# Designed miniproteins, single chains, continued (3): the designs that were tried, part 62

Each design is a single chain, and the fold is of that chain. pLDDT is the mean over its residues in the fold that is shown.

## One batch from the design tools (miniprotein)

Design m10144
Fold by ESMFold2-Fast:
Structure m10144 (fold): chain A 108 residues (1-108)
Amino acid sequence: SAGDALARAMGLVRNAILGKDTEANIEKLSEFFGVEKEVVREAIEIAKKAHEEDGIDLSMASLGALLGILSGKVEEARKFMEAVKNNDEDAFAAYLRRLAERLAARLA
């Protein structure tokens, strides 16, 4: 299911952010979603910095990283983190909708 795939992807992203088997998790995410390893790596690094420096919750940082990975654009991860940090509920809702649409497209 889409939920099962999201849970697995979130686990890989979360472990990479926490420094657990980071390169192996980047490789698995790259292969699973068909996204360049460098895009995955940069999205993880953006999320790690947001979590460690800006105090963004690990689950929220992981969602932003996943949006960057699924879009193939690391700027989407940065914009997601900025929306969370600024409590921009409208932008945040738009990013969650985009994440759901990207996940559905990749898993179809």
Scores: mean pLDDT 82

Design m10145
Fold by ESMFold2-Fast:
Structure m10145 (fold): chain A 77 residues (1-77)
Amino acid sequence: KKKKEEAILEEAAKILAENGKLTKEDLKEIAKKEGVSVSEVEEILLKHSNELAAKIAELEAEKTGSKHAAELAKKTK
């Protein structure tokens, strides 16, 4: 259970760092991937909001030079 919470936070942090927002479709994808409901994803994100913010900050710092270029190459191939 704890491991699923960490995985949900990491996926949400990546989406938020990349797109600046988390949509209903993003929540569904995370829920499907981890085998939980969308409501459980939302509750986990609220419960661990400080950890989520920290993960977003770390990903934003890494994005500033090279990570975003890799994503563009993947999507615009």
Scores: mean pLDDT 72

Design m10146
Fold by ESMFold2-Fast:
Structure m10146 (fold): chain A 79 residues (1-79)
Amino acid sequence: SFIDELVERIKKAAEENGLKIDGKRLDLLLGHVYGIDTSIRMFDKTGLDYVRELFEDELKSKGLNVEETLKKIREKLSS
């Protein structure tokens, strides 16, 4: 599934970048998956804002609920 593939990509990105897998840092981990520096500011937006927009757009394009999907990802990362 898309969620399982995304969880695998998050785990791989964390391992390759020496980051601890932490559900509280999910936005940062997604930044590494999408190749966006979450600390960067571009005009009126942060890298975190761009990561959230890309993630939400991808979920909506697949007919997935954003809140439910985030919950499932956090649960799978904590297992």
Scores: mean pLDDT 77

Design m10147
Fold by ESMFold2-Fast:
Structure m10147 (fold): chain A 59 residues (1-59)
Amino acid sequence: MDPRVAQFSAVVVRGLQIARASGIDPRAVAGRMRDVWRAQGIPDSQLDRIIAAALAQVA
């Protein structure tokens, strides 16, 4: 597995959990994280899969 993809997955899950606990919209946080990691060269297809899985975990 690409180490960057694994790192992004872990960071997104934790970020969405913190956002939900703090009353922040997890989708808004996911969008900002997506933009940062897209700039680092991770393909949109990988970002979309990771974000969808993370949102399902924190739902």
Scores: mean pLDDT 77

Design m10148
Fold by ESMFold2-Fast:
Formats: structure tokens, C-alpha cells, sequence
Structure m10148 (fold): chain A 94 residues (1-94)
């Protein structure tokens, strides 16, 4: 199980690698990694961290969207949106 510090560090690494790459496949994979970490944080009840990570994933996607094909953009957009929906649902009082 990942600690908050471990999740944050891994997320920062994914964002940095996405920003450093010009390879669309690498960019998609790194944004997917950010979305997965956001879901993990939400499942652990770390809702503030989860929100921060989906915002980070969205920011990286918007910065890099012009390097992605329409198909790759559609794929990564769906991944980020799904993570955003999971985090939003987790933030709602059950």
C-alpha cells in the first residue's frame, strides 16, 4: 500500500516525464499513471491528494494535447475524465 508521500512523489515523476517527452505514447502512458494514482488516493480516502492529482493530470493533458493524435487525445481524455468522476464521487458524502 502506498503512503501519501509515495503517491505524491510518483505523481510528480509521472508529470515530469510527460512534460519532458515528445513521444505521444509516453505522454499518454504518463497521464494514465497520474489518473491511476489519483484513483488510488481516492480509494485510500486521501481526497485532497486525489483532487490535486486529477488536476495535475488535466494540466499536463492541456499542456501536451497538441502533440497527440485525435485518437490518442480521445483515449487520454476518457482516462482523465473517468478519474475525475471517481474522485468527485468519493468526495460526495455517502
Amino acid sequence: MLSEEQIRRLAEQQAELARASTDPAVIVRRIEGLAILAVIAAEQGKLELARELVEMAREVLEERRDLLSPAQLATVEAIVRRAEEIVERAEEEA
Scores: mean pLDDT 86

Design m10149
Fold by ESMFold2-Fast:
Structure m10149 (fold): chain A 82 residues (1-82)
Amino acid sequence: MIEELADKYIWSPKLRDQVLKLVEEGKKEGEEDPSFGVADVAIAVEKTTATSGTTLDEISAEPGSRATGAQLRALGIKGADD
């Protein structure tokens, strides 16, 4: 599901890799939920941006990204500056 969302919205490779890494870390800790929804993706991205200090506008400005900061915010995702 997360991979399908990244492909559909053409997330930057950096954002995709960071979100997938957080999902895999959650599974390893035994926090796995078989249903990963938009809320889980939003939480993973928010945690990643808060940790790295990356804003949604910086993610959307990366070469190859087609998701705008406004689109990410519409999904309920917050950046480090939000």
Scores: mean pLDDT 53

Design m10150
Fold by ESMFold2-Fast:
Structure m10150 (fold): chain A 98 residues (1-98)
Amino acid sequence: MDTLILSSSVIAQGREMGLDPRMILSVVEAIEELGADASDEEIVEKAYEIYKKTPKSLENAIIGAYEFAEKGLLHVDKKYRERAKRILEKFKERIEKE
């Protein structure tokens, strides 16, 4: 249950922050793979592995972001939005560090 709410919150929060759809979708894929019970650090490292291995494909990333954003509108919760913001900020810092 929490996995869908967290993924939806990541999409909503990532869009609000103006992040690259590829970054947002990498975090979503990490959450779907690891589950919402994974630590923020585990999610960030998995998202980074997904991000660096995925070829730059703006078209597929945009389509996926739109589909998940529609689902996100129904499941956004303040607690999960705050966690999503923390994960996305750490992931942005992780990408910028390298």
Scores: mean pLDDT 74

Design m10151
Fold by ESMFold2-Fast:
Structure m10151 (fold): chain A 63 residues (1-63)
Amino acid sequence: PALSPEQAAEALKKLQELGITNPTLIEILTLRAEGLSNAEIARKLGVSKSSISAVDKSVLDFL
């Protein structure tokens, strides 16, 4: 399932608390927290929708 905006915001907060500065991951989570679709995030970052979906699923599994 896709990561919800609230779950993305929680993940982003957790990354900030841990001092993780991966710019791509932070940007993906920030855009998800703002409620953007996978297609819009993919277009903004120049990556495939499948890559965004995989990140969402991985973050969900690790939260």
Scores: mean pLDDT 76

Design m10152
Fold by ESMFold2-Fast:
Structure m10152 (fold): chain A 125 residues (1-125)
Amino acid sequence: SLDDEKALLDYLKDNYSEEKVEKLIKKAEEFEKKGDLKLAAQYYFYAGLYYFANKKYEEAIEYFKRAAELYKKINDEEGLIKSYAYAVAAAKLLGKEELVEEILSEIEDEKLREKIKKLAEELLK
């Protein structure tokens, strides 16, 4: 849930470690090479959350986009929406509206784009 995700972000903010983020990314890369795209997407998403919680928004966007690409390949709509919503939220927190439009342009489905925008707004409340 969003409340559970907010609690997780607070935890990740207090427990930031470059070593821990590097381990998450390494695990994602290992799962991707093995063809476990679901676990790879989840680990990239968690790396993105770590960066997001610690206001490293450029790095957060990179790993949220990687997660979104993998969720798209496995037809996980919920994972896709969450990953792009966090990427959009991070771009908005950077004050880079051009980057928001760039991220949204990757989504051809207008209904998915609107769901992503709405979730990004909820994440920023």
Scores: mean pLDDT 87

Design m10153
Fold by ESMFold2-Fast:
Structure m10153 (fold): chain A 88 residues (1-88)
Amino acid sequence: TKEALRRAAELIREAGLAAEAGDLEEAARHLEEALRLLREEPGAPQSYVDLAERLLRAVREARGASPLELEALGALLRMAASVLLLSV
């Protein structure tokens, strides 16, 4: 449903805010929930699932990142969420 896609996008946006704040564990948790929703949604484009998987990997690999790198990661996550929200 469009509602599930909207929830997934909102979770990716929240992950971006958490990453910008340096809370990578919270960011990963939000992305894991978004990915779960996308995988369970019939008709979710595979590209959205692939995007969420890449974002989750990026967050997990950001351990030890500088504040500037975390700010950039958060901005990327928020941009991805905006693109997904525009598509529903």
Scores: mean pLDDT 85

Design m10154
Fold by ESMFold2-Fast:
Structure m10154 (fold): chain A 68 residues (1-68)
Amino acid sequence: VEVVVEADAGDPEEVERALVRAILESGLEPEDLIFEVDGKEFDTAKDAFDYALSKPAGTKVKIVVRSK
């Protein structure tokens, strides 16, 4: 399973909603998922969220959620 969403890095609420939506659309538990932001992989949603927010405001980040 692979779910792709996009969010504005300058909006923490938008990034959080995108991550939550991707997790729900995957149909899996967060522990069974790999998170990817702009091609960089993370084992936790928190690390992916922090990385997305490290991008400049106004940057559109691509968030991918896939099964392990």
Scores: mean pLDDT 80

Design m10155
Fold by ESMFold2-Fast:
Structure m10155 (fold): chain A 94 residues (1-94)
Amino acid sequence: MKETLIVTVESEEEIKEVEAELSEGEKIMLEEMEKYGKVIEKPVKEVDGKPIHIKELVVEHEDEIPEGARLALESLGYSMGNSNGGKVTIEYKK
């Protein structure tokens, strides 16, 4: 059974600037996710006259996503979102 975890980060600041604020461990986790999953930068969208930068961290597993990996991705997403008052949305699909 294929499972997909999508963590969406929305920020009024550029996501690359948010990534620069990450700890060494969080940066390593982001690099590992890029090797294992997909990091997708969305085109900037305007919401209520404000430019919103959107980045999705997508991990797919052919069976069950390990709980440790799920929690690490959620924590990374919240760290990225919280650095600049951004919004984090987590979607889990089985």
Scores: mean pLDDT 67

Design m10156
Fold by ESMFold2-Fast:
Structure m10156 (fold): chain A 72 residues (1-72)
Amino acid sequence: PRAPTAAELARIRALAPVLAAEAERAAETLPDPAERELALRMAALLRRATQSPEGLAELQAALREEVARSAA
């Protein structure tokens, strides 16, 4: 697998807090509690990705797991 470019990483870091806030707003309006929980979990992952290197590693690990799940 190819690593993201420096420009792509900078864009992700810049957009992540905005996307996290949007996911939190969307969660408040979702009628299904399961979908609300998913949106909140996504927002938490995005926020942690921009706040610490551990958060970024966690987001990358979650994405790798999703790819593995889809392949199974």
Scores: mean pLDDT 71

Design m10157
Fold by ESMFold2-Fast:
Structure m10157 (fold): chain A 89 residues (1-89)
Amino acid sequence: MSLAERLLREAERLLKDLKELLEKLKKRKPTKEDILRYIALKLRLIGLEIEVELYKDKLSPEQLEEIERLLEENKELLKEIEKLIKEQE
């Protein structure tokens, strides 16, 4: 798998995990497990952003744009999750 394919795949996997957590939090109050999962997903996003920045020069403009688009989508989902956790504590 190319570097771009790996980064894209990791961003897509994180997006799926964030969507699953968000759907749970829309239907019930956050559990301790949900809060720990949120923290773990936030750390995964930070790590992925750092890796994309580190390898930016090795990606084509089209690859970088697609990855950055998915990272922004991940950030928006994470913000919605944070809001739900804060509102229900």
Scores: mean pLDDT 85

Design m10158
Fold by ESMFold2-Fast:
Structure m10158 (fold): chain A 100 residues (1-100)
Amino acid sequence: SEKERIEELKKQEIDYIKGQIEFIKEQKEKIIKKLEKEKVDKEVIDKVKKVADETIAKLEEILEKLEKAKTEKEILEARAEAKAVLDEYKKKMGELLEEA
């Protein structure tokens, strides 16, 4: 059934985004603890917190859109938005950790 295929795809993408949110939360805690131990400037630590928190907030908004999605197109659009958010997070976090 087309409806069953769409519901399964939706569930997989929801689980994926939820997993990415939890992963970023755990990485945020680990990175901050490491930077604090290494006595990195508070300004850099605050920027790391901001990038992580803004990424989590964006992913939570995408998750809400995905939970309301009724078509394969809407699910794939949410997936593409999540990928873009994660790619930006990886770039920004990499740049901040090079400054540390």
Scores: mean pLDDT 88

Design m10159
Fold by ESMFold2-Fast:
Structure m10159 (fold): chain A 84 residues (1-84)
Amino acid sequence: SLLERLDEATRQTIREAEELLKQGKPEEAIELLKPLLTGAKRQGAWEAVKYISTLLGEAYEKLGKFDEAKEYYELAEEAARKLG
């Protein structure tokens, strides 16, 4: 449902990042997701912000960067609150 509301290019980038995380390539996933998150935040696309931030949190956790992971999970929670 959430992904169905995103444009095709955004969905493809998210899918590629999810596959990279599944393959144990969190650095590559972060490189794809960070610019996508910046665009989503600028557009106020809170559904996308929530989803992308959650994936970034997972990627930073896989790297053992727990402070960064926490910041992205907190951003996902903020986006969830904005969705009502």
Scores: mean pLDDT 84

Design m10160
Fold by ESMFold2-Fast:
Structure m10160 (fold): chain A 80 residues (1-80)
Amino acid sequence: SEDDIVQKLLDSFQESLKDELERAKRENWSEEEFKKRLEEHIELHVELAKDLKLSEAKVKELRSQMEELAKSALDEWKQL
């Protein structure tokens, strides 16, 4: 189902967020560099969703959820 695809993409995105947060800490990235990496992961997963033929509504839902997760990761990084 489309919901199964959305969940798989969200799971993939969450793993990418964990990896990027650890990398940002280790390599002492700027906020701008970290934001750019998070935006790149969002766009990658949106393109994958389109390739998997998800509806426009489901792609928008996925983007919104990824943007909220990215904001949380950025807020966590700022507190380090």
Scores: mean pLDDT 85

Design m10161
Fold by ESMFold2-Fast:
Structure m10161 (fold): chain A 67 residues (1-67)
Amino acid sequence: MREAFEANHPGEEGLKSAVRALIHGAETVAELRGRDPEEVLDQGIRALAETTGIPEEYLRKLAEEAR
């Protein structure tokens, strides 16, 4: 499953980088908009899952590992 998925999408390292960027972006957006960074990150993960077809649970795991 994951191996076939990586063939058509950024590899795990690319996904980790994207998720790390989401975490930092969520902090910035939360500061600018007066929101909780966790709420902004959750929204970003859902949007990325919808756009890429990557399971939200997998992206959440990468986010926890990136902290």
Scores: mean pLDDT 71

Design m10162
Fold by ESMFold2-Fast:
Structure m10162 (fold): chain A 75 residues (1-75)
Amino acid sequence: MRAAELLRELAEELKKLGADEDIVEKVETLAERAEAGELSKEEVVEALKQIAELAKQRGEEKSAKLIEEAVRELE
């Protein structure tokens, strides 16, 4: 799935930014589930929006913005 590749790239970029380990792990888990066919594109988008909100709540504005950019690419 093309979405799984984008999610893996997103996880690597988040690691480079020094994002919270929990945020990175959530994105990696989404990539695995999307690759396995467990999630629709719509479910992936909703989950990413929730992870972006979590990043904002933790003060990780750069991480949140990067996740929001990934959402725009999937929509």
Scores: mean pLDDT 82

Design m10163
Fold by ESMFold2-Fast:
Structure m10163 (fold): chain A 73 residues (1-73)
Amino acid sequence: GVEEVRRAGERALEALRGRVSEEQEREARKIYEGAVQMAEAGMPARAAIALMLRELGEIVSPENLAAARAAVE
């Protein structure tokens, strides 16, 4: 559900805190908010989380993406 996407996204954002710039953290939060909105619109949580991680991978390094991925449920 939406709460699953929120928990996964919050863990991903926490894993990126201190590893990325403030600008990248703001863009990551926008990606998280978009994933939550997709889940609220009926997208399955697993698909919304996968989309969020894919979009995060376009703005952060592979190492930072791996940290975010490891932090999600």
Scores: mean pLDDT 87

Design m10164
Fold by ESMFold2-Fast:
Structure m10164 (fold): chain A 90 residues (1-90)
Amino acid sequence: SIEEKKEKLREILKKLKEILKQVKEETDLEKIRELMLEAQKLVLEAIDIYEEIMADPSASAEEREEFEKLMREIQKIGVEIQDIYDSLAE
């Protein structure tokens, strides 16, 4: 259902926030790399869910806007994690 997909995106966002906190506290580059790869996987899962909602003709404009907002936050955190890794790996 649309509500189940929304809760799944919220759970992904929560996990990404936890990963971002871990990345900021971690000093081992290899562990940061593992966290970044986990974050990338979560972002890809979120994109799949978002695409399913956008393709669903029963989804309202309001529901689509809520999913767009969640996806924007997910992508922002994913980029922050990637940027931290790139800054340390360079």
Scores: mean pLDDT 85

Design m10165
Fold by ESMFold2-Fast:
Structure m10165 (fold): chain A 80 residues (1-80)
Amino acid sequence: SELLKKAEELKKQILEAIKNKDFEKLKELIDEAVKLDNELQKKAQELRDSDPELAKELLKASMDLGALIVGAVTLLLVEE
């Protein structure tokens, strides 16, 4: 799944930006992550009946990415 690969790659980039305290890049990555999370949810809904296993994996990726977004946004807010 192309969306699952994008989610894993974006997750790695977000974690690297947090580690490096690159808050400017982190803000950009959060915007990309929000967009991708919406795409993951939409694709999972489309695949619910035709490919329920892939739909489940897409929803798991969405939940993981959503949790990371919340954590990253919280970090940015408490730094100022």
Scores: mean pLDDT 85

Design m10166
Fold by ESMFold2-Fast:
Parts: C-alpha cells; sequence; structure tokens
Structure m10166 (fold): chain A 95 residues (1-95)
C-alpha cells in the first residue's frame, strides 16, 4: 500500500536531523519508517523512530561526517518531496 505522508517538519542541528512526520491513512510509526528508509538511502544513520500519535512520527538521524545541517536538511527535504509528495518545511539551528 502507498505510504501517505502529508507533512514533514525538519529541524537540523550541527549533528542531527529531527523530522516530525504527519501521515494520512498510515500509522505514524510506518510513516516514520518510510522517512527513515529514504534518509538511510541518502547516507544518514537513523538513530530513533518514535510514534508520537496515530498520524505522527518522529525520526532522528545523525548527519554524515563533513555534511552541514543546512545541506543535510535540503537533501532530506528534496527527497521527501520527490518520493512521498510531502509538504516539507526546514528549520536549521545556526550558532
Amino acid sequence: MPIEVTEAHIFATETHLNILVTSRNTPGIDAGKAVAEILEELGFEVVRITQISESRGLVVAKLPEGVSGEEAAERAAKALRERLGAKVDVLVMRE
């Protein structure tokens, strides 16, 4: 069955991407796993997948070595938009 992810909110730090996923007709944990699979294909190390609610999941991934949070967030946002059709917003923590 197709995974329906409607929104992804990416919060990037210097070390991790934190992605809050909103789904439709898909449990939040399964939507989170679909996002995690895409991140792993992009070279991220997924460290946590948590169900927040029936329609929301949280995915946490470590940034690849030498990749900035901004570059990582842009790569993730592009992949999630292209593969899941999700509406994606990005917030990058800058020092």
Scores: mean pLDDT 84

Design m10167
Fold by ESMFold2-Fast:
Structure m10167 (fold): chain A 81 residues (1-81)
Amino acid sequence: MNYTFEEVKKKVEELSKKYPEYTIGVGHSEELKLLEVTVEDKDGNKATVVVDLEKKEILEEEADSEELLEIAKKIAEELLK
């Protein structure tokens, strides 16, 4: 499955309502088949995961906290469903 920008946008809007305490940013590269998910908490801590859309696997992870990384991974997993 290749996600279109419109499909990703709709899922991000739904996830933003589910996780109102976090700011969710999503970068989509249709050319590279990559999805970058960034989650920021109210204190400015961030977690970013890069996902391969064809393989549905996480390629890169960067986080200020383990808890925030788990939230970013959960959001990425929900975007891949």
Scores: mean pLDDT 77

Design m10168
Fold by ESMFold2-Fast:
Structure m10168 (fold): chain A 78 residues (1-78)
Amino acid sequence: MLEEIQKKLQELVRETIRKYEESLRTGSEELKKEAERLEKEAFELLEEASKVLSEEEVKEAVRAVQQAIAEAAKEYEA
């Protein structure tokens, strides 16, 4: 179960970054909104996982997701 949650989190993070990247290339606001939805789904999954994972592990995962998304958004401005 734990490994399944971790894999889903990694996939959601990857898809979020991919959608942001695609939004940057195409200028599509719809793709950006999809990335925001995926980010929210990742946080929902993290909250579910927090009941089984340690507090530190959850915080690290959240930090990694936020950082990856923020970096993608910064590239849009550049």
Scores: mean pLDDT 72

Design m10169
Fold by ESMFold2-Fast:
Structure m10169 (fold): chain A 74 residues (1-74)
Amino acid sequence: MQELLEKADRFIEEAERIIKEYKENPDNLTVRVRAAAALVSLKKLLEEMEKQGAPEDVIERLKSVIDEIEKALK
């Protein structure tokens, strides 16, 4: 559990940076590819954390970040 919480914090921080970069330069293919890769990793992490019974606030933060990236890529 502790390792998953630490991993979630790192992944959320990275995802928030990617979202910011994407909003500033949505035509950048590198940022789009990074955003798509982050989505895959975040969804896998969310699934793992839900199975492990992670705190609801962390799960909701992961879902929020996933939704933001999905909206940006669409």
Scores: mean pLDDT 79

Design m10170
Fold by ESMFold2-Fast:
Structure m10170 (fold): chain A 103 residues (1-103)
Amino acid sequence: SVLEALEWALEQVREIARETESINPDLAAKARELEGVLRELIKKVEEKNGDLTDPEVQALLRKAAELAREIYDALKNDPRVSPVLVERARQVYLLLRDLIVRA
């Protein structure tokens, strides 16, 4: 379901924030911002009964996807970051982007 996908993304973003805290605090802060946006998005999707075409849901999806893209771009260019973490960030970005396109 969309909610299960968003909850998975939220878990990955929490791990990204934790893992990057000592390496890049600014990126960890951006990941925590995305965590907040994803929590609001999950709440809004529940309130709108899964309607991804809702303007408020769409606005939160676009904001989340943009933050996820920035996080992925920063992680893939940092040699201190594990390839596994880079791939998780990529999967979060692609998931959010695909939800925008499917709506």
Scores: mean pLDDT 89

Design m10171
Fold by ESMFold2-Fast:
Structure m10171 (fold): chain A 67 residues (1-67)
Amino acid sequence: MEEIKEKLKEAVARYQAAEAAGDWDSLDQARREIAKLIKEYIEKEGLTFSDAGERGTFYRNILNEAR
């Protein structure tokens, strides 16, 4: 869990650096890595969501925590 959160922080930092540099290639790579890490986090924690909105809220919250 903590290891995934640390990797997520690193991926978010890469995303922010790529966005600031205008490096769209690195930005796209970081987006994909972030999505993969969030999916792994959900699977590792055994989380379930009642609907897509609840899942979206969780994604938003975890990304905000990583900032």
Scores: mean pLDDT 73

Design m10172
Fold by ESMFold2-Fast:
Structure m10172 (fold): chain A 95 residues (1-95)
Amino acid sequence: MVEGEDELFNRILDMVKKGYSPKEIGDYFRDTFGVDDETVRLIELMASAIQALLNKDQQKLNQTLQEIEDTFGPQARQWLEDQLKRLEEEQKKKK
């Protein structure tokens, strides 16, 4: 059972930072929360987008966001882009 997009995003982010692959993160949510295959796919794409952002791979990030839009619609893409923008602002600490 997964509710609250911000909580979901933060859990995925923590796992990506710990070195888990998108596939491992998707499997974790399936096994822990019993999410369906569609939700697992969304989680895998979110994890891939976060990983691409942290690796500064803009091509991979754009490709992953397009897959999210094609699969889950433009609102899902926009929500994830907003979360990634906040993450990027934190990574680019104004030092």
Scores: mean pLDDT 78

Design m10173
Fold by ESMFold2-Fast:
Structure m10173 (fold): chain A 72 residues (1-72)
Amino acid sequence: SEEELKKKIDELMAEIDRINAEIDVLNQRYEQALKEGNLEEAEKLRSEIDTLQARRMKLFNEIRKLKEELKK
């Protein structure tokens, strides 16, 4: 149903909001690690950010498909 599709889109958008908040925290830690010259920590944080960005992209693609379904 249209209501079920909208609910699923809302749930995916909420997940993206959570991922964005996590990326923001990791970016702050990444910048701090770079300032301190902690390259090992910076590389680890970059890897974690890349993983979250990939997950976020997958969720955006799912939302796009669901929005197309809402168009009938």
Scores: mean pLDDT 89

Design m10174
Fold by ESMFold2-Fast:
Structure m10174 (fold): chain A 87 residues (1-87)
Amino acid sequence: MEAVKLFKKEKLTEEEKEELKKLLEEKLKKASEESLKLLKEVDKKIEEEKLPPSEVRKLVQRATAEALRKIGDAIEEALVETAEKVK
């Protein structure tokens, strides 16, 4: 609920907005890099092991879900860290 509390504020201070933007950018960049590495590993495994379509679908779905989770976690962390500093 901490992230939701931050967004429900009618007015964030200029300092809070700048901190949130910086944290969000840093966290999202890291999550995106990790997600791209995960997808590259899945692609390599598909090509090297010549997996059947059913297994390819499962790997892609799992990798996509994990990538989305990492992005979501990065957003949540940035929002929580910003909210923690609001008085």
Scores: mean pLDDT 73

Design m10175
Fold by ESMFold2-Fast:
Structure m10175 (fold): chain A 85 residues (1-85)
Amino acid sequence: MKVLLAEAKKLAPNADEETLEEIAELLGEYLALELKAAVYHAIAENYLRAGDLEKAAEYKKKAEELRKKAEEVKKKIEEKVKEAE
């Protein structure tokens, strides 16, 4: 929380504390989705190396879906930052 609040303040230095907390929560959600996508991408790469093309494609698709969700959260962060200006 403390680190994410500091990052929120870098993005919206003039925002009030309530808006900074909302941005920090969205940053936490974004980072969690990006991390999960990276893990699923690594699983897909491991299956690809093992020759399991079907499992590799499945986990790659899951990673892409998580990155799409992360992009939606990123847009919400950008909207909150814009509203705080």
Scores: mean pLDDT 84

Design m10176
Fold by ESMFold2-Fast:
Structure m10176 (fold): chain A 91 residues (1-91)
Amino acid sequence: SVPELEVTEEGDKLIYRIKGVTDEEALEAFRERLEAESRSPEELLFNDALVELQRALEGEEKTVVVDRGWTPLEQANVLREETKRIEEKKK
């Protein structure tokens, strides 16, 4: 398991507890590990969205709930919307 990400299953839902990373070197190392573990382009898109959310969180922790039945693309979109919401709040 990836130490910066905790995933728990509750029935039809996946609960991601995502830790923000302020260390850019650590964030890039995490990105490289996720890319190496990606089995499909859709999974790669999800992992990219996850890393961008961790960058936006700046050391804060965030819980994101997604439906287990959603595609990796749909799950990535949820993470992207969360990132956008955090970035808009910073403006």
Scores: mean pLDDT 74

Design m10177
Fold by ESMFold2-Fast:
Structure m10177 (fold): chain A 61 residues (1-61)
Amino acid sequence: MPLTEEGKEKNLQGLRDGLEKAGASEEAIEKAVAEAREGLKKSTTQDEGDNAAVRAYLAGL
């Protein structure tokens, strides 16, 4: 499935919410979101975007 701009925003919002729930600091959340944005720019499919967000989330923990 092609990755849309709405799909990218949903991935970034889910990442922020997940890290906040896990008790991550604001600096860690910002770092993870920046990493996810770079991964999303390289992603062409929704699955690639989802995987990029998951990797950023795990790195932010």
Scores: mean pLDDT 74

